# Designs tried in a protein design run: designed miniproteins, single chains, continued (3). Part 53

Each design is a single chain, and the fold is of that chain. pLDDT is the mean over its residues in the fold that is shown.

## One batch from the design tools (miniprotein)

Design m9817
Fold by ESMFold2-Fast:
Structure m9817 (fold): chain A 86 residues (1-86)
Amino acid sequence: SSEEIEKIKEEIEELMERARELVDRWLAKIAPSLSPEQVQALRDMAEQHLKQLKEKLFKMAEEDPEKAKEMVERLKKVLEEEEKLL
């Protein structure tokens, strides 16, 4: 249903935001060993990859909502594990 697809997209948006915060925390840890230009380049690269992932997941939600739900659940678990290590 349209409502189910919108809910999946909302969860994808929340995952992308959490992933950005994780990237920021990771960059903060390595920043003292890098130039500001290098930190910005890594941030830009991460943002581009997250944008591409979001687009792919949105398309998946529209074409195969059940597969998208499974992928979102798997990504949530990966993100939670990574957040615990930072």
Scores: mean pLDDT 87

Design m9818
Fold by ESMFold2-Fast:
Structure m9818 (fold): chain A 64 residues (1-64)
Amino acid sequence: KEQLEKEAEELIKEAEEFIKQSTDEQLKEGIQRIVDLIRTALANGDYSLLSDLIDSLKYVLKRS
């Protein structure tokens, strides 16, 4: 639990930095949506959904 929360926070920071540097508005919106979903999963304690969203965000950032 603690490890997933830490990983999510680190990944959100990375995504926010990426959004600031990106010129692709659709990609920025997609990343922001995943970040918002991660924040919601954290607030709800939905660690199963959180794990899936972390994997999705990692995939998007790696492919961008």
Scores: mean pLDDT 79

Design m9819
Fold by ESMFold2-Fast:
Structure m9819 (fold): chain A 59 residues (1-59)
Amino acid sequence: SLEQQKKDFEKAIENAKRYQKEILEENSDFGGEEGYKKYVDEQLKEGRRLMEEIAKRLA
């Protein structure tokens, strides 16, 4: 169901945030804290966009 897909997507976002932290601590590939904030903000924007699309389908 769309409700289940929404929950699965929310869980995937949280898992991605935790994994991102681990990668940044090891590699610093993202330019430290500023790069991390930018990356997370971009992921959250994409997540919100997808959530809006799900909401439209549920309406």
Scores: mean pLDDT 68

Design m9820
Fold by ESMFold2-Fast:
Parts: structure tokens; sequence; C-alpha cells
Structure m9820 (fold): chain A 80 residues (1-80)
């Protein structure tokens, strides 16, 4: 699960728009099945990526989706 989460985070960094949203969503799904310090660090990275992508996004629906993903990742960072 940790390895898959890292894979999707790297894919999200190399993508934009709906593809980045899909990759972040998959990373969060794998993180939700993992615990520990490494999972927390990856969740913190997802928070940063989602926040940065939301700031760059001009489509309101995608901005909202990035913000939801940021919140989900922040919860995982605290609970992991």
Amino acid sequence: NIEKAKEYVEKAKKSTGDEAIENLRKAIDYLSKATGEEARKIAEEVVKIASELADQETDLDRQIEYSVLEIKAAVLAVTS
C-alpha cells in the first residue's frame, strides 16, 4: 500500500487537471489502508500537492475536488 501510494503521488506530480485528481484519489485510497510514519509523510506530501494544484486550477469544480482531497490527506496525516 505504501509503495502504491508513492507511485500515484509521483504520477500526480507529472500530470494536470482530471488526471492529477485521479492519481491523488488513488494515492489517498492506498494511504487509507496504511499506517505509520511513512504513510503520514506521504499524506503530508499529498496535502502539499493538492493545495498547489488547487491554487493553479481555474475550473471551480476541479478546485473544489483538490480541496476535498487536501482535507482527506490532512486527516490521514493526523490519524496515521
Scores: mean pLDDT 82

Design m9821
Fold by ESMFold2-Fast:
Structure m9821 (fold): chain A 66 residues (1-66)
Amino acid sequence: VPEGEIVTVDTPEEVVALAERSRGVLVVDADGVGLAAGPVTDPAELAAILAASPARGPFTLFVFPA
């Protein structure tokens, strides 16, 4: 049973950088709303979601280590 690390970051760029260094991330915005239905493993997909979304930081990430 893999445990994820919980990290809080302020910017979409930090969210994407953590996704690039991990197996996947679950991301929630400042209101606790998830940005995707499950873990995002593609940093480009995550960047597109963040660009299209009105979601704002701080962002809370559940990071699955590489």
Scores: mean pLDDT 74

Design m9822
Fold by ESMFold2-Fast:
Structure m9822 (fold): chain A 70 residues (1-70)
Amino acid sequence: SMSRMEEAERLLNETKKKIQDPSTTDQQRDDAMNEMIARLRELGVPPEEIARYQKELVKLDNEVANQRKS
């Protein structure tokens, strides 16, 4: 439903902010991504949509990790 997708988008945006936060450790970024995926599954978001969100976060995480060299 639309409300489910709105919640999914909010979770994605919150997770992106955590990944981009300079105070966030590599472990905290991994935990945040895993927590988002788990919550999306609980909400019943289709696997295809979760995969799209995951790809976006993985790309962002790689960019942050490369800049930090953590």
Scores: mean pLDDT 79

Design m9823
Fold by ESMFold2-Fast:
Structure m9823 (fold): chain A 80 residues (1-80)
Amino acid sequence: MESILLLVSTLIRIVGLLTEADLIARKDPSKKAKVDKIKAKVDKLRKDLIDMLKNKSSASELKKKVEEINKKLEELEKEL
């Protein structure tokens, strides 16, 4: 249950960050290049998470990866 809640929270965070990035780029086109780089990094993290789910990784492996992804998302949020 803990790992599922963490997973759902992480997916919501990814969608939220991508949406915020799109809004920033629309309001300030000068930031588009920065936003595009952040979106590419977020998309890679999303793909990594989906690949772990497809490979039916253990709950322990999934928890470690989700924690790593959340740390990287926090760093990317600070760059926006």
Scores: mean pLDDT 79

Design m9824
Fold by ESMFold2-Fast:
Structure m9824 (fold): chain A 89 residues (1-89)
Amino acid sequence: KEEEIKKIEKEIDEDIAVLKERAKEYIKKHPILSEELVEELLEVARKKLLEARLNKDSELIKKISDILLQGLNSDEEEAEKKLEELKKL
């Protein structure tokens, strides 16, 4: 069970790295988000994705990923709202 959690955590870290790379071109051209806010978005999403994957909830996994991508591609005010949406999941 602990080994299964570690495997899922690694998969989530890899998925988040892919999402970050997808947003990277936008972030480079429009660095409107603080590094701390980006890191908190990624950390909260990682924790929620772990829970969703353990529950095999594919709809929740997609929802978390969509909210994270919207947050990473938003202004700081909208990103804060997306962070709160992730925390409420």
Scores: mean pLDDT 74

Design m9825
Fold by ESMFold2-Fast:
Structure m9825 (fold): chain A 81 residues (1-81)
Amino acid sequence: SEEEQVRAEFESMIALLEETEDLDVVISLLQMLKKEYPHAAELFDEAIARVREAQALPREEAVREAIRTLRELEKRVLELL
């Protein structure tokens, strides 16, 4: 289902972020995913902005904030499906 695909994509992004601590990779993935879910484009733009802001934080705090942002975005995208 589309819901299962969304959950899998977000789980993969969070796992990658936890392993690499690379917020730029996550931003790139969010930009690609925004094209796949154009009806949620504004939610993705909000999340991308929050992840960019988190890059100013110490690494551990940046990763935690990015994971929080991804979890919140996942829930909001699923509500639109």
Scores: mean pLDDT 88

Design m9826
Fold by ESMFold2-Fast:
Structure m9826 (fold): chain A 87 residues (1-87)
Amino acid sequence: SEELREEAIALLEELIERLRELDAGESLIQMFEEIKEHLKTASTEELKTILESLIQFLSMIRPSLSPEIAAVIDETIERFKELLEKI
């Protein structure tokens, strides 16, 4: 649904803002900006796959991040998982 897409985009925008406040690497921020743009054009069917891939990616990078950034990532993973339950 369009509402689901808008919620996913809003969650990514919140993540990007929090990462900028924590001075996370620009490469990481750019990666999330690209995913956000991809979500804008994805079909409803593709949306689930993109979110599942995003959760997997966030889980993979988490061990290499600072504790402050890792905490934001953990919160974001949980919120995306909750969003997937609505699909």
Scores: mean pLDDT 83

Design m9827
Fold by ESMFold2-Fast:
Structure m9827 (fold): chain A 67 residues (1-67)
Amino acid sequence: MEELKKKVEEAKKRYDEAKIQFANLEGKGDYLKEQGKVEEADKFINEGRKLYEQAKSEYEKLVEELK
């Protein structure tokens, strides 16, 4: 049980980091759109979104196992 709780805390940390990274990539995407680099902006945003969704999914699975 304590090992699972520690995994949940580590997954939450990864999820929080992914949130920050995604927000930063969205900001970079907005900047690139202003420069006319729409395709490059979309690539950054899509990459960040994928990492965010993966981290969120893993965290939610571990939290569900604690119930």
Scores: mean pLDDT 80

Design m9828
Fold by ESMFold2-Fast:
Structure m9828 (fold): chain A 79 residues (1-79)
Amino acid sequence: SKKEQLEELKKKALAGIEKIKTLDPEGAAISARILAQEVRDQLLALGVPEEIAERAAEAVLNQDEKALEEAFEEAKRSL
């Protein structure tokens, strides 16, 4: 289901943020941009509103796990 795909994407994004935190600053910035774009694109593909997908992407860029979880809770309610 879309909600199961959303939960898997959330797990992947959280794991990605943890990995990014272990990188050097330049590697972290590049990896965060790539992950943020992937998360945004996958949320949009699931039918999540652009505003929520953008908030999730911003949370990845900021390495903010709490903001990411909050954005994914909003995404679940939007589906």
Scores: mean pLDDT 88

Design m9829
Fold by ESMFold2-Fast:
Formats: sequence, C-alpha cells, structure tokens
Structure m9829 (fold): chain A 109 residues (1-109)
Amino acid sequence: GKSELDEEIKKILEEIKELSKTLSLDQQIALFDRLKELVEKYGKDNLEVQITLGVAEIVGGVARRFGESVLEAIELYIDAIKLGLPYLSISQQKDLKKELEKLLEEIKK
C-alpha cells in the first residue's frame, strides 16, 4: 500500500544519500541537478512552494559560500522529497520511485 511505498522510497533516498558521500565533485553536481528536477516535478501545491523556495535559498547560499561543496544541498533536496511524500498520490509515488531507482543505478556506474 501507500505506507509500504513510502518506506521503499525512503530506503532508496537513504541509499542515494550514503552513496553521495563517495562521489567526485562533478558527480555530486550532476546528482544535485537531478534531485532538483525531482523536487520541481513532484513537490506541487503550497508545500512544494514553501519547501522548494527554502531549499533554493539554502542551496544558493551554500553555492555562493562553498563553491566546491554541494553535499549539504543534496541532503536538503532529499529531505524536501521526504517531506512531500504524504502529499503524492500512489501513482505519483510509483513514478517517483522509478525515477529514484534510475538515479541510484546512475550513481553506481
């Protein structure tokens, strides 16, 4: 059910977060860009606006201050996706899971 799907998505996000720590800077930036696309695609309504705005503001601050690090920004996007999960339909959660599985396989290359 939806609860089981939430747990599966959270597990994939945790795996992405752990693997992100092993990535080169170029790979971290690529992951950051892909996670941003997922937040923009799946974080709709009032909660999306608030989370995306907050994340974008923090990301902008981090990028401006620490041009060599996007790891904290990756973690913030993962947290934004997790917070948005209860507001997604089962169909949207299934689509998000497939996108995250694809992203995880790209990281493992």
Scores: mean pLDDT 75

Design m9830
Fold by ESMFold2-Fast:
Structure m9830 (fold): chain A 87 residues (1-87)
Amino acid sequence: MEEEKRKLKERVEELIKKLEEREGVELTLLVIVDPSLPDEEQLAIFRQYAPEAAAALAADPERVMRVGFRSYEELAKALEETLKQLE
């Protein structure tokens, strides 16, 4: 459901923002990718859901942080655990 995906995406963006604010970490770009998909399909998804990521990846592939999670939910959980461990 698109609304559920939007809510999860907003939650991930909020968690990333909180992490940046607390630690002063510069995140070049964080994108969720299904690692089972071929590179061409992954790039097509980037262009559709994260066009800034696709542009950054084309300009400097090594500065785009790609995260191999199957869903925004898995990424949100990982980011929440990271924030929980921060003192």
Scores: mean pLDDT 56

Design m9831
Fold by ESMFold2-Fast:
Structure m9831 (fold): chain A 61 residues (1-61)
Amino acid sequence: SMAKKRKEALELAKKHIEYMKNRDLSLKEEKQKIREEATEFFEKYPLPKEDQLELAKLLEE
């Protein structure tokens, strides 16, 4: 289902961000890449606004 795919994509995005934070490396380019990929994904698979804001919050850090 689309709901399952959305949850899976969100969890993967969150794990990727968490992994990058734990590496003590500069995240500038990785954050930009995640943001771009997330935007493309959300255009194809529309997410509730709350989920979009949650990812944006993680990327702001």
Scores: mean pLDDT 63

Design m9832
Fold by ESMFold2-Fast:
Structure m9832 (fold): chain A 78 residues (1-78)
Amino acid sequence: SPREETLVLARLAVLAGEAYVLRRIAQKQNAPEELLRQIEEVERLIEEARALTDTAERAKLVDEAQAKLDAVAAQLQA
């Protein structure tokens, strides 16, 4: 539905902003290359989600990217 599409796109925009902020924090803290590479993987998933036309498939990638970003954030706080 148009509402479901709008909500997934809104989630994607928020996730992209979160990934951007987390990468800036990681760079300022001189985080390990492995952690920066994980953030790059999240950013790649976000770009894949943007390229998709199917709302359900986009939502799955958004969920995967969010889970990976949450794991990176937890590592950065440790």
Scores: mean pLDDT 86

Design m9833
Fold by ESMFold2-Fast:
Structure m9833 (fold): chain A 60 residues (1-60)
Amino acid sequence: MEEERKKVAERLIELARRGGASDELIKQFEEDYKAGKSPLKFVRDNPELLAAVEAGAAAA
């Protein structure tokens, strides 16, 4: 397991929650990450999640 991928995924989830992402969207992201896919690719390909991550980062 790549520790860096896990750290990135956990950080993105925290930022998304802070930015107001839905629990369902966060769950989809967690499933994608556990399937071995790139967490950054999922965020980039999902504009709702990307917006929440950006809002969470701005609030932090």
Scores: mean pLDDT 75

Design m9834
Fold by ESMFold2-Fast:
Structure m9834 (fold): chain A 71 residues (1-71)
Amino acid sequence: MKAEEAKRQITELGEAGAASGDREVGLESARRVIELARETAEELESEEDKREVIGEGEYSAGRIAGTILAR
């Protein structure tokens, strides 16, 4: 998977998780986002691409966590 495609999928999963309004669904989405980012980063050869994919995963997971904690 290319870094750009992975970042897009991570963002979409993060937005869906944040929009769910359910703590359990949000936590599951955050876990999947982090796992997808890590797995994709291991397949990439560029350190810059790895950093960007991991950063997108952390950002999306953080948004989901923020939504859960606000309740």
Scores: mean pLDDT 77

Design m9835
Fold by ESMFold2-Fast:
Structure m9835 (fold): chain A 55 residues (1-55)
Amino acid sequence: MQELIDKATEEMQRLVDEGRSLADAAMEVYKRLVKEGVSEDEAMEVTEQAARRLA
């Protein structure tokens, strides 16, 4: 779980640096995690934790 949060944080920061809003970046990361087989609940928790680090 910590590795997923760290990677999600890095990806969100990159998207924000590229001009995406934090909300859009979080949505993109969430969609990717679910598509890769992470459960919806876990993907939401990972995404929320990463977003809180950047807020």
Scores: mean pLDDT 82

Design m9836
Fold by ESMFold2-Fast:
Structure m9836 (fold): chain A 90 residues (1-90)
Amino acid sequence: IEKLKKAKELLEKGDRDGAVKEVLSIEELSESLKALAAHFLRTSPVERAIKFLERTIELIEQGKPVNEAVMEALIEVETEEALERMRRAV
């Protein structure tokens, strides 16, 4: 959780690479989820990346395991992006 809070702080300062390194250093996180989270943090708008980290922290504080929290947060923010993109494409 401390590494996720640090990653959020780094994103707010514009340090995407620092944020990615903090997330990748979470030992409990699976390699697949590390790859997905790193890709999301590198390619998403800063506001969306921050929302992802905030939601992940929330879920962990609610007692969810790190892997479940990261996956759930990614699904939530990516689903919102997909729906917004489809709305704009019409």
Scores: mean pLDDT 74

Design m9837
Fold by ESMFold2-Fast:
Structure m9837 (fold): chain A 67 residues (1-67)
Amino acid sequence: DIQAEIDALMAQGESLSDAAVTYYAKHHPSQAQRDALIALLRQAGASDEQIARFKQIFAALDAARAA
């Protein structure tokens, strides 16, 4: 699941932010999985500004895949 994969990336030395971006880039998650990832980031203490930044990164990754 999303939490277990993020935890595994963080165990390898990635920050929560880097783990979230790595997860998104590898898996290209569904909208429901994206919403779950955002909820996880909020629970981990991410601010609204940080969440907006993650959404921008995720949108850029989505656009790159669509091309």
Scores: mean pLDDT 77

Design m9838
Fold by ESMFold2-Fast:
Structure m9838 (fold): chain A 79 residues (1-79)
Amino acid sequence: LKEETEKEKDPVRENALTFVEMIKRSLERKGVSKEQVEEASKQLMELARKLIEQGYDLFTLMQKLSLEAQRLRDELLDK
């Protein structure tokens, strides 16, 4: 009945942050500008925040983030 409370360690938020960081590095390696990488990162973080607040599970949240990241990547790399 007693569970450890780790308010600073949210696995869903931690996974979303790690994923966004990986996408940032991938975009920078592909020659996307720092400004565009920061904008894409901000959009992905805002989406993650909304999905978490709406109670989506980790699997569904990561699936939606991956789809949005792929869309943004294709848009930025379609040059």
Scores: mean pLDDT 75

Design m9839
Fold by ESMFold2-Fast:
Structure m9839 (fold): chain A 106 residues (1-106)
Amino acid sequence: DVKASIQSTGFSLSSVGYEEDARLAELTAKQLRSLGNDISPEEVKEMYRKLSKLHKLGSDYLDKKDYKGAAKVYYEIADLEESSGRKSGKKTAEYFRELAKELEKE
């Protein structure tokens, strides 16, 4: 079962984590600005709210066994993570792109 395998091997990449990041948006924006990114705390909050919604949507598609729908959502999560400027964003994006590729095979 692809769903059970994904859930058993995945780290806690839940919507709750993104909601916590959004609460720390001013600190996140300061870190991104120190790295040469000109981003506001409001933009960081909106980005993490979008990520939270997409994670919930992806989980819903997996629960319905709509693996093609889930794959599309995980590609969108990957694109947002890569564009976030967050230090772990590229690695997180690579993870979700590989997950989406596996789901497309189902």
Scores: mean pLDDT 69

Design m9840
Fold by ESMFold2-Fast:
Structure m9840 (fold): chain A 75 residues (1-75)
Amino acid sequence: KTSYYVVAVLRPDATEEDFQEAIELAKKEGAKKVFYLPEARVVVAEFDSLETAQKAAEALGKLPAVRDVRVVEVK
């Protein structure tokens, strides 16, 4: 089984509201699971398809509080 993770790194000054916005957007884009690590300034969203993960990464990357977004393939 192949999973795709979208890792959104938020700015050092990102608020709890910024994290919640990123989490809700990831869920709206079809993430089957979302983790957030506020101390690491990261939101991680799991997807079953590369196409959906890439679309979610583009959407998350447009958020002002998001500084970097990566898509990671995991077998």
Scores: mean pLDDT 83

Design m9841
Fold by ESMFold2-Fast:
Structure m9841 (fold): chain A 85 residues (1-85)
Amino acid sequence: SSLREEALRLLEEARRRAEETMPPEVAKQVNELLERAIEALREGDYETALRHADRAGKLAAAHGDDELTRLLAEAVRILEELRRQ
């Protein structure tokens, strides 16, 4: 699915940005959640992927910038669409 590939790209981009912009301890926590979201997405478990991505977004928002927040919001939107199928 192109939507699945797009969600995967957004989650990977969010991981890179978190490593570049977040304090190391926060980046580690965000990346752990995004790694779990990516694993769930690859397994077709969209509900689990969405929960982890949403939690990562909330954690990142406390320390994040607008672009990281945008990337994670877009990933969550696509995961919600995949969950409905």
Scores: mean pLDDT 85

Design m9842
Fold by ESMFold2-Fast:
Structure m9842 (fold): chain A 59 residues (1-59)
Amino acid sequence: MLAEQGGVLAVLGRGEEGRRLMLEGGASPELADKTARAGIAGDYEAAGRYGREAVEDAG
């Protein structure tokens, strides 16, 4: 699922790519943005939590 790949990229600090994949996968813009921001900030625990929520939201 594209949202899963997006979450992984955000956790790896590749927030912009991760955000795009999460949105393409059907995740909400709010969750995709939170995941990307956390990843860019180096808060990988938060990025992982938001990314998981984005994947669940996408289906």
Scores: mean pLDDT 71

Design m9843
Fold by ESMFold2-Fast:
Structure m9843 (fold): chain A 103 residues (1-103)
Amino acid sequence: SAAAARREAERAEIDRAIAEMRKRIEEKIKASNLPEEKKEELLKQLEREIEILRKMAELLEEEGLSLEPVLAALRGEAVELSPEEVEKLEEIVKKAIEEVEKE
C-alpha cells in the first residue's frame, strides 16, 4: 500500500538522519579540548540519545503521529508545535526513555 511505502521511506530517512547526526557529533567531540575520559563519556551518552530517538520514532509511528519532531532533533533544527502536540511529544519522550532504561 501507499501507506506502507511511506513508512518504509520515513524509516530510511530516520536511519540516514541518525547516521549523519552521529558523524557530526562524534567529530565535534573528537575535535573538542575535553579530556579523553570526558570524550568517551559523551560518546556513550550520544549512543543512549540515539536509542531514545529511535524509540521515539517507533512510538510516534505506532500512534500514527508525524516523525518531524524526531527528524528535526536529529538535524539540530527547531520545530514549531502546538501545546497539544508538545504534551503528546512529552508523553512519547517519557515512554521512550523508560523503554530504553528498562532493566
Scores: mean pLDDT 75

Design m9844
Fold by ESMFold2-Fast:
Structure m9844 (fold): chain A 81 residues (1-81)
Amino acid sequence: PLPPATAEVSGPPGADPEEIARKAMQKAAELAGGKLVKYSVAKDANGRYVAIGLTEDGGGAAGVADPNGQRAKGAFTSPAP
């Protein structure tokens, strides 16, 4: 299995945190060679937007954006063999 791929995305002032979380998730999946088929985005108790997705091969991708939308981090986990 490949190590987890990570990604960082920056937004301008006033960026939508939900969109930035999605972009971080998508970028992490893309860097790992995964193709997203399904995802959802939810706001957590701390005001962060969390995007969680599934890839065609059964891998997982996630993106978390700061409440201000300026920064988001994404991570991808490959499926088990």
Scores: mean pLDDT 75

Design m9845
Fold by ESMFold2-Fast:
Structure m9845 (fold): chain A 66 residues (1-66)
Amino acid sequence: MAEDLLALSPEEQRRVVSAIQRAEELAKAGDYEGALALLNEAKAASTDPRAQRVLDARRAEIEAAA
């Protein structure tokens, strides 16, 4: 959710947005496995449940597209 993203620290926002952008590029190239692995790694590196929810939502969207 956009509200979850905006509630994060600026550092965590940058990490989450960067991970989503890289995962989108991989998915566009057809590398769904790489995209999902990158989002899973970003989620594991985050201790904020709001960041984890944003990453999980994006992962589910990519899984549905694969």
Scores: mean pLDDT 78

Design m9846
Fold by ESMFold2-Fast:
Structure m9846 (fold): chain A 72 residues (1-72)
Amino acid sequence: MDQYLSPEQMREATRRAVEMGEVPAFMASAALLQPTDEQRRAIAEVLGVSLETVRRMVSMSPDEAAELMKKL
């Protein structure tokens, strides 16, 4: 995964993670990349959630993110 993703590349990566059922693992990887608010907004748009939800997901473990996704 490229370290310097544009918001559009982040949107595409999030879409692929959704299609593969790997969103929690993708969120853990995204946290390591220290995404900008623009990149977090792109993730939020693809997932259909708030920017606040994305900020929470990138700061939690993959297991915690998976549980949060079940509640959305």
Scores: mean pLDDT 70

Design m9847
Fold by ESMFold2-Fast:
Structure m9847 (fold): chain A 68 residues (1-68)
Amino acid sequence: LSDEEYRDAIVAAIAEIDAAVAAEVAKASQGLSGEEASRVAMQVLFRRHDPETAVAMAARAGAAVKAA
């Protein structure tokens, strides 16, 4: 995956559950590598949601990256 494809996959997976958080992740991860974008996404998820929901959303994002 390119860094852009990696970021797009993460944002799309999060947007299925929470479009506002997905927009925040997209803005915060702009220009970052896929690995750095993944880290930023995790930080935003754990800040905006309870740990159980954050883990579920992170798992979806990880699956989307693997499928892309």
Scores: mean pLDDT 81

Design m9848
Fold by ESMFold2-Fast:
Structure m9848 (fold): chain A 68 residues (1-68)
Amino acid sequence: SSEFSRLVSLGVGYALRAIGERLEENPDREEIQRAADKMVELGKKAAELSGDKSIEEQSRRIADLILE
């Protein structure tokens, strides 16, 4: 659905924002954490909408990698 695509696109956007911040000369760790948290929140909503729990699990794993 269009709603599913919107949630996934927003989640990817937050993941890219967190990664981009990590690549800065002086990374803002709080901003990285906030962006990662938003990505997981959106992934959970996408999983609930689609009925596919793997989307939420993948979002959490990606967040863990970003925060590592």
Scores: mean pLDDT 86

Design m9849
Fold by ESMFold2-Fast:
Parts: structure tokens; sequence; C-alpha cells
Structure m9849 (fold): chain A 91 residues (1-91)
């Protein structure tokens, strides 16, 4: 569960890296896509991807292992979201 606190500088840095990678892969050319609101949203997602239960695209319930760092959490989130972003872009 995400904490009701503002994201730390490390969390914001990780969220920004994810947002930049997603914007690049999605072909977005508009800087508002990297706004503070989007970064804060990704930071909240990174808190979620620190660990806990999640449902895969095929409906299987799994337990996500706790990430050892925000960088690792960002990498996991990127791996999971890139296919969905590419699929959404193709639709």
Amino acid sequence: MVDPRPPSEAERAAARAVAEALSREAGLDIEPALSDGLIASYAASLDHWRGGPYRTADGTLRELPEAKSWAEAAERLLELTLPAVKAARAA
C-alpha cells in the first residue's frame, strides 16, 4: 500500500525515469506527459510495486517480491507497463 506522504527525491527520480521511458516508447513528444502530476502518479505506483499481491493480465493472482531499492522497483514497473503501453498505442 502507498503511504499518504509525498514521494522522496529517490522515488521521484525513479518515477521520472519510468515516465521518460514510457513517453519514449509511446512516441509522446509533449513535455506535459512528464509533469509533476504524472511523476507523482508513477511514484505512487512504485510504492505499490515495492511488494505485495497483484493480478497478471491472464487473471492469475501472484505475490510480487519486495524490491530491494527504488531503482529495482522502477525496473519491474517498466518491464510490466511497457507491453501494456505498446498495446494501448497500437489500439
Scores: mean pLDDT 57

Design m9850
Fold by ESMFold2-Fast:
Structure m9850 (fold): chain A 69 residues (1-69)
Amino acid sequence: SLEEIREEVRREYERLKEKLPDLSETLLLQMALLSVGMRWGIDPAKLIAAPVPQSLEETIEIVVALYEE
């Protein structure tokens, strides 16, 4: 469901933040976008072409939008 995707993006971001504390927020958000998107079967080309997210909520919205395509 879309709610499962939203929660998985939040959890992946927090997980990456704990494991990679020296990485920028933007890079952590992009890693969460790519990781969760690929796990949910989103086309890698669409993930690569996605806009650079500026926040966790924007990252979630991008993954959800791409999944609904």
Scores: mean pLDDT 86

Design m9851
Fold by ESMFold2-Fast:
Structure m9851 (fold): chain A 89 residues (1-89)
Amino acid sequence: MVLGEGEVLSNQTIDEALIVEKGAQLRNSTIAEGVPVVLEEGARLGPNSTLQKGATLIAKKGAVLEENVVLEEGATLIADEGVVLKEGV
């Protein structure tokens, strides 16, 4: 699944591999167990988004994790230099 440039998706359960492109945002959403997500440069995750156990988040330079992004036990965050983590992550 690809969330294209400038698109906003809310209140979803992501159950397949996701790429969030530049300026796109996924908010109020759940990344299901074991699902890989890539945030491209300038992509945003959150606010109020949860990564379930075993989910992997790869955040590229300039990606933003908004407030109240929760990584459950066993979720993995790989953050490149220049990734912004806001409060509540």
Scores: mean pLDDT 82

Design m9852
Fold by ESMFold2-Fast:
Structure m9852 (fold): chain A 85 residues (1-85)
Amino acid sequence: KLSIDETLQRIDELWQKYSPQLTPVEQERMQQLIDQVRQLLEQGDVEGAGNLVSDELMRAMLDGTTSDVYRQMLQQILDILSQTL
């Protein structure tokens, strides 16, 4: 089980690793998503954070212009959130 602080740290590490591989539009969208996820996690709303990321992953899978790296990063955020209790 991950604490909220550990979860946020792992998400920040993912951003540092993958953000240089994203397009400018994907970077802006991902940063907005991470900011909303951070706010929900700080409120203890892990389920809401997971739903937000899952909805964006579904949208990205239907959007043929979205990169594999962007979708992979969303999946890894979901995997981190699944360990947060």
Scores: mean pLDDT 85

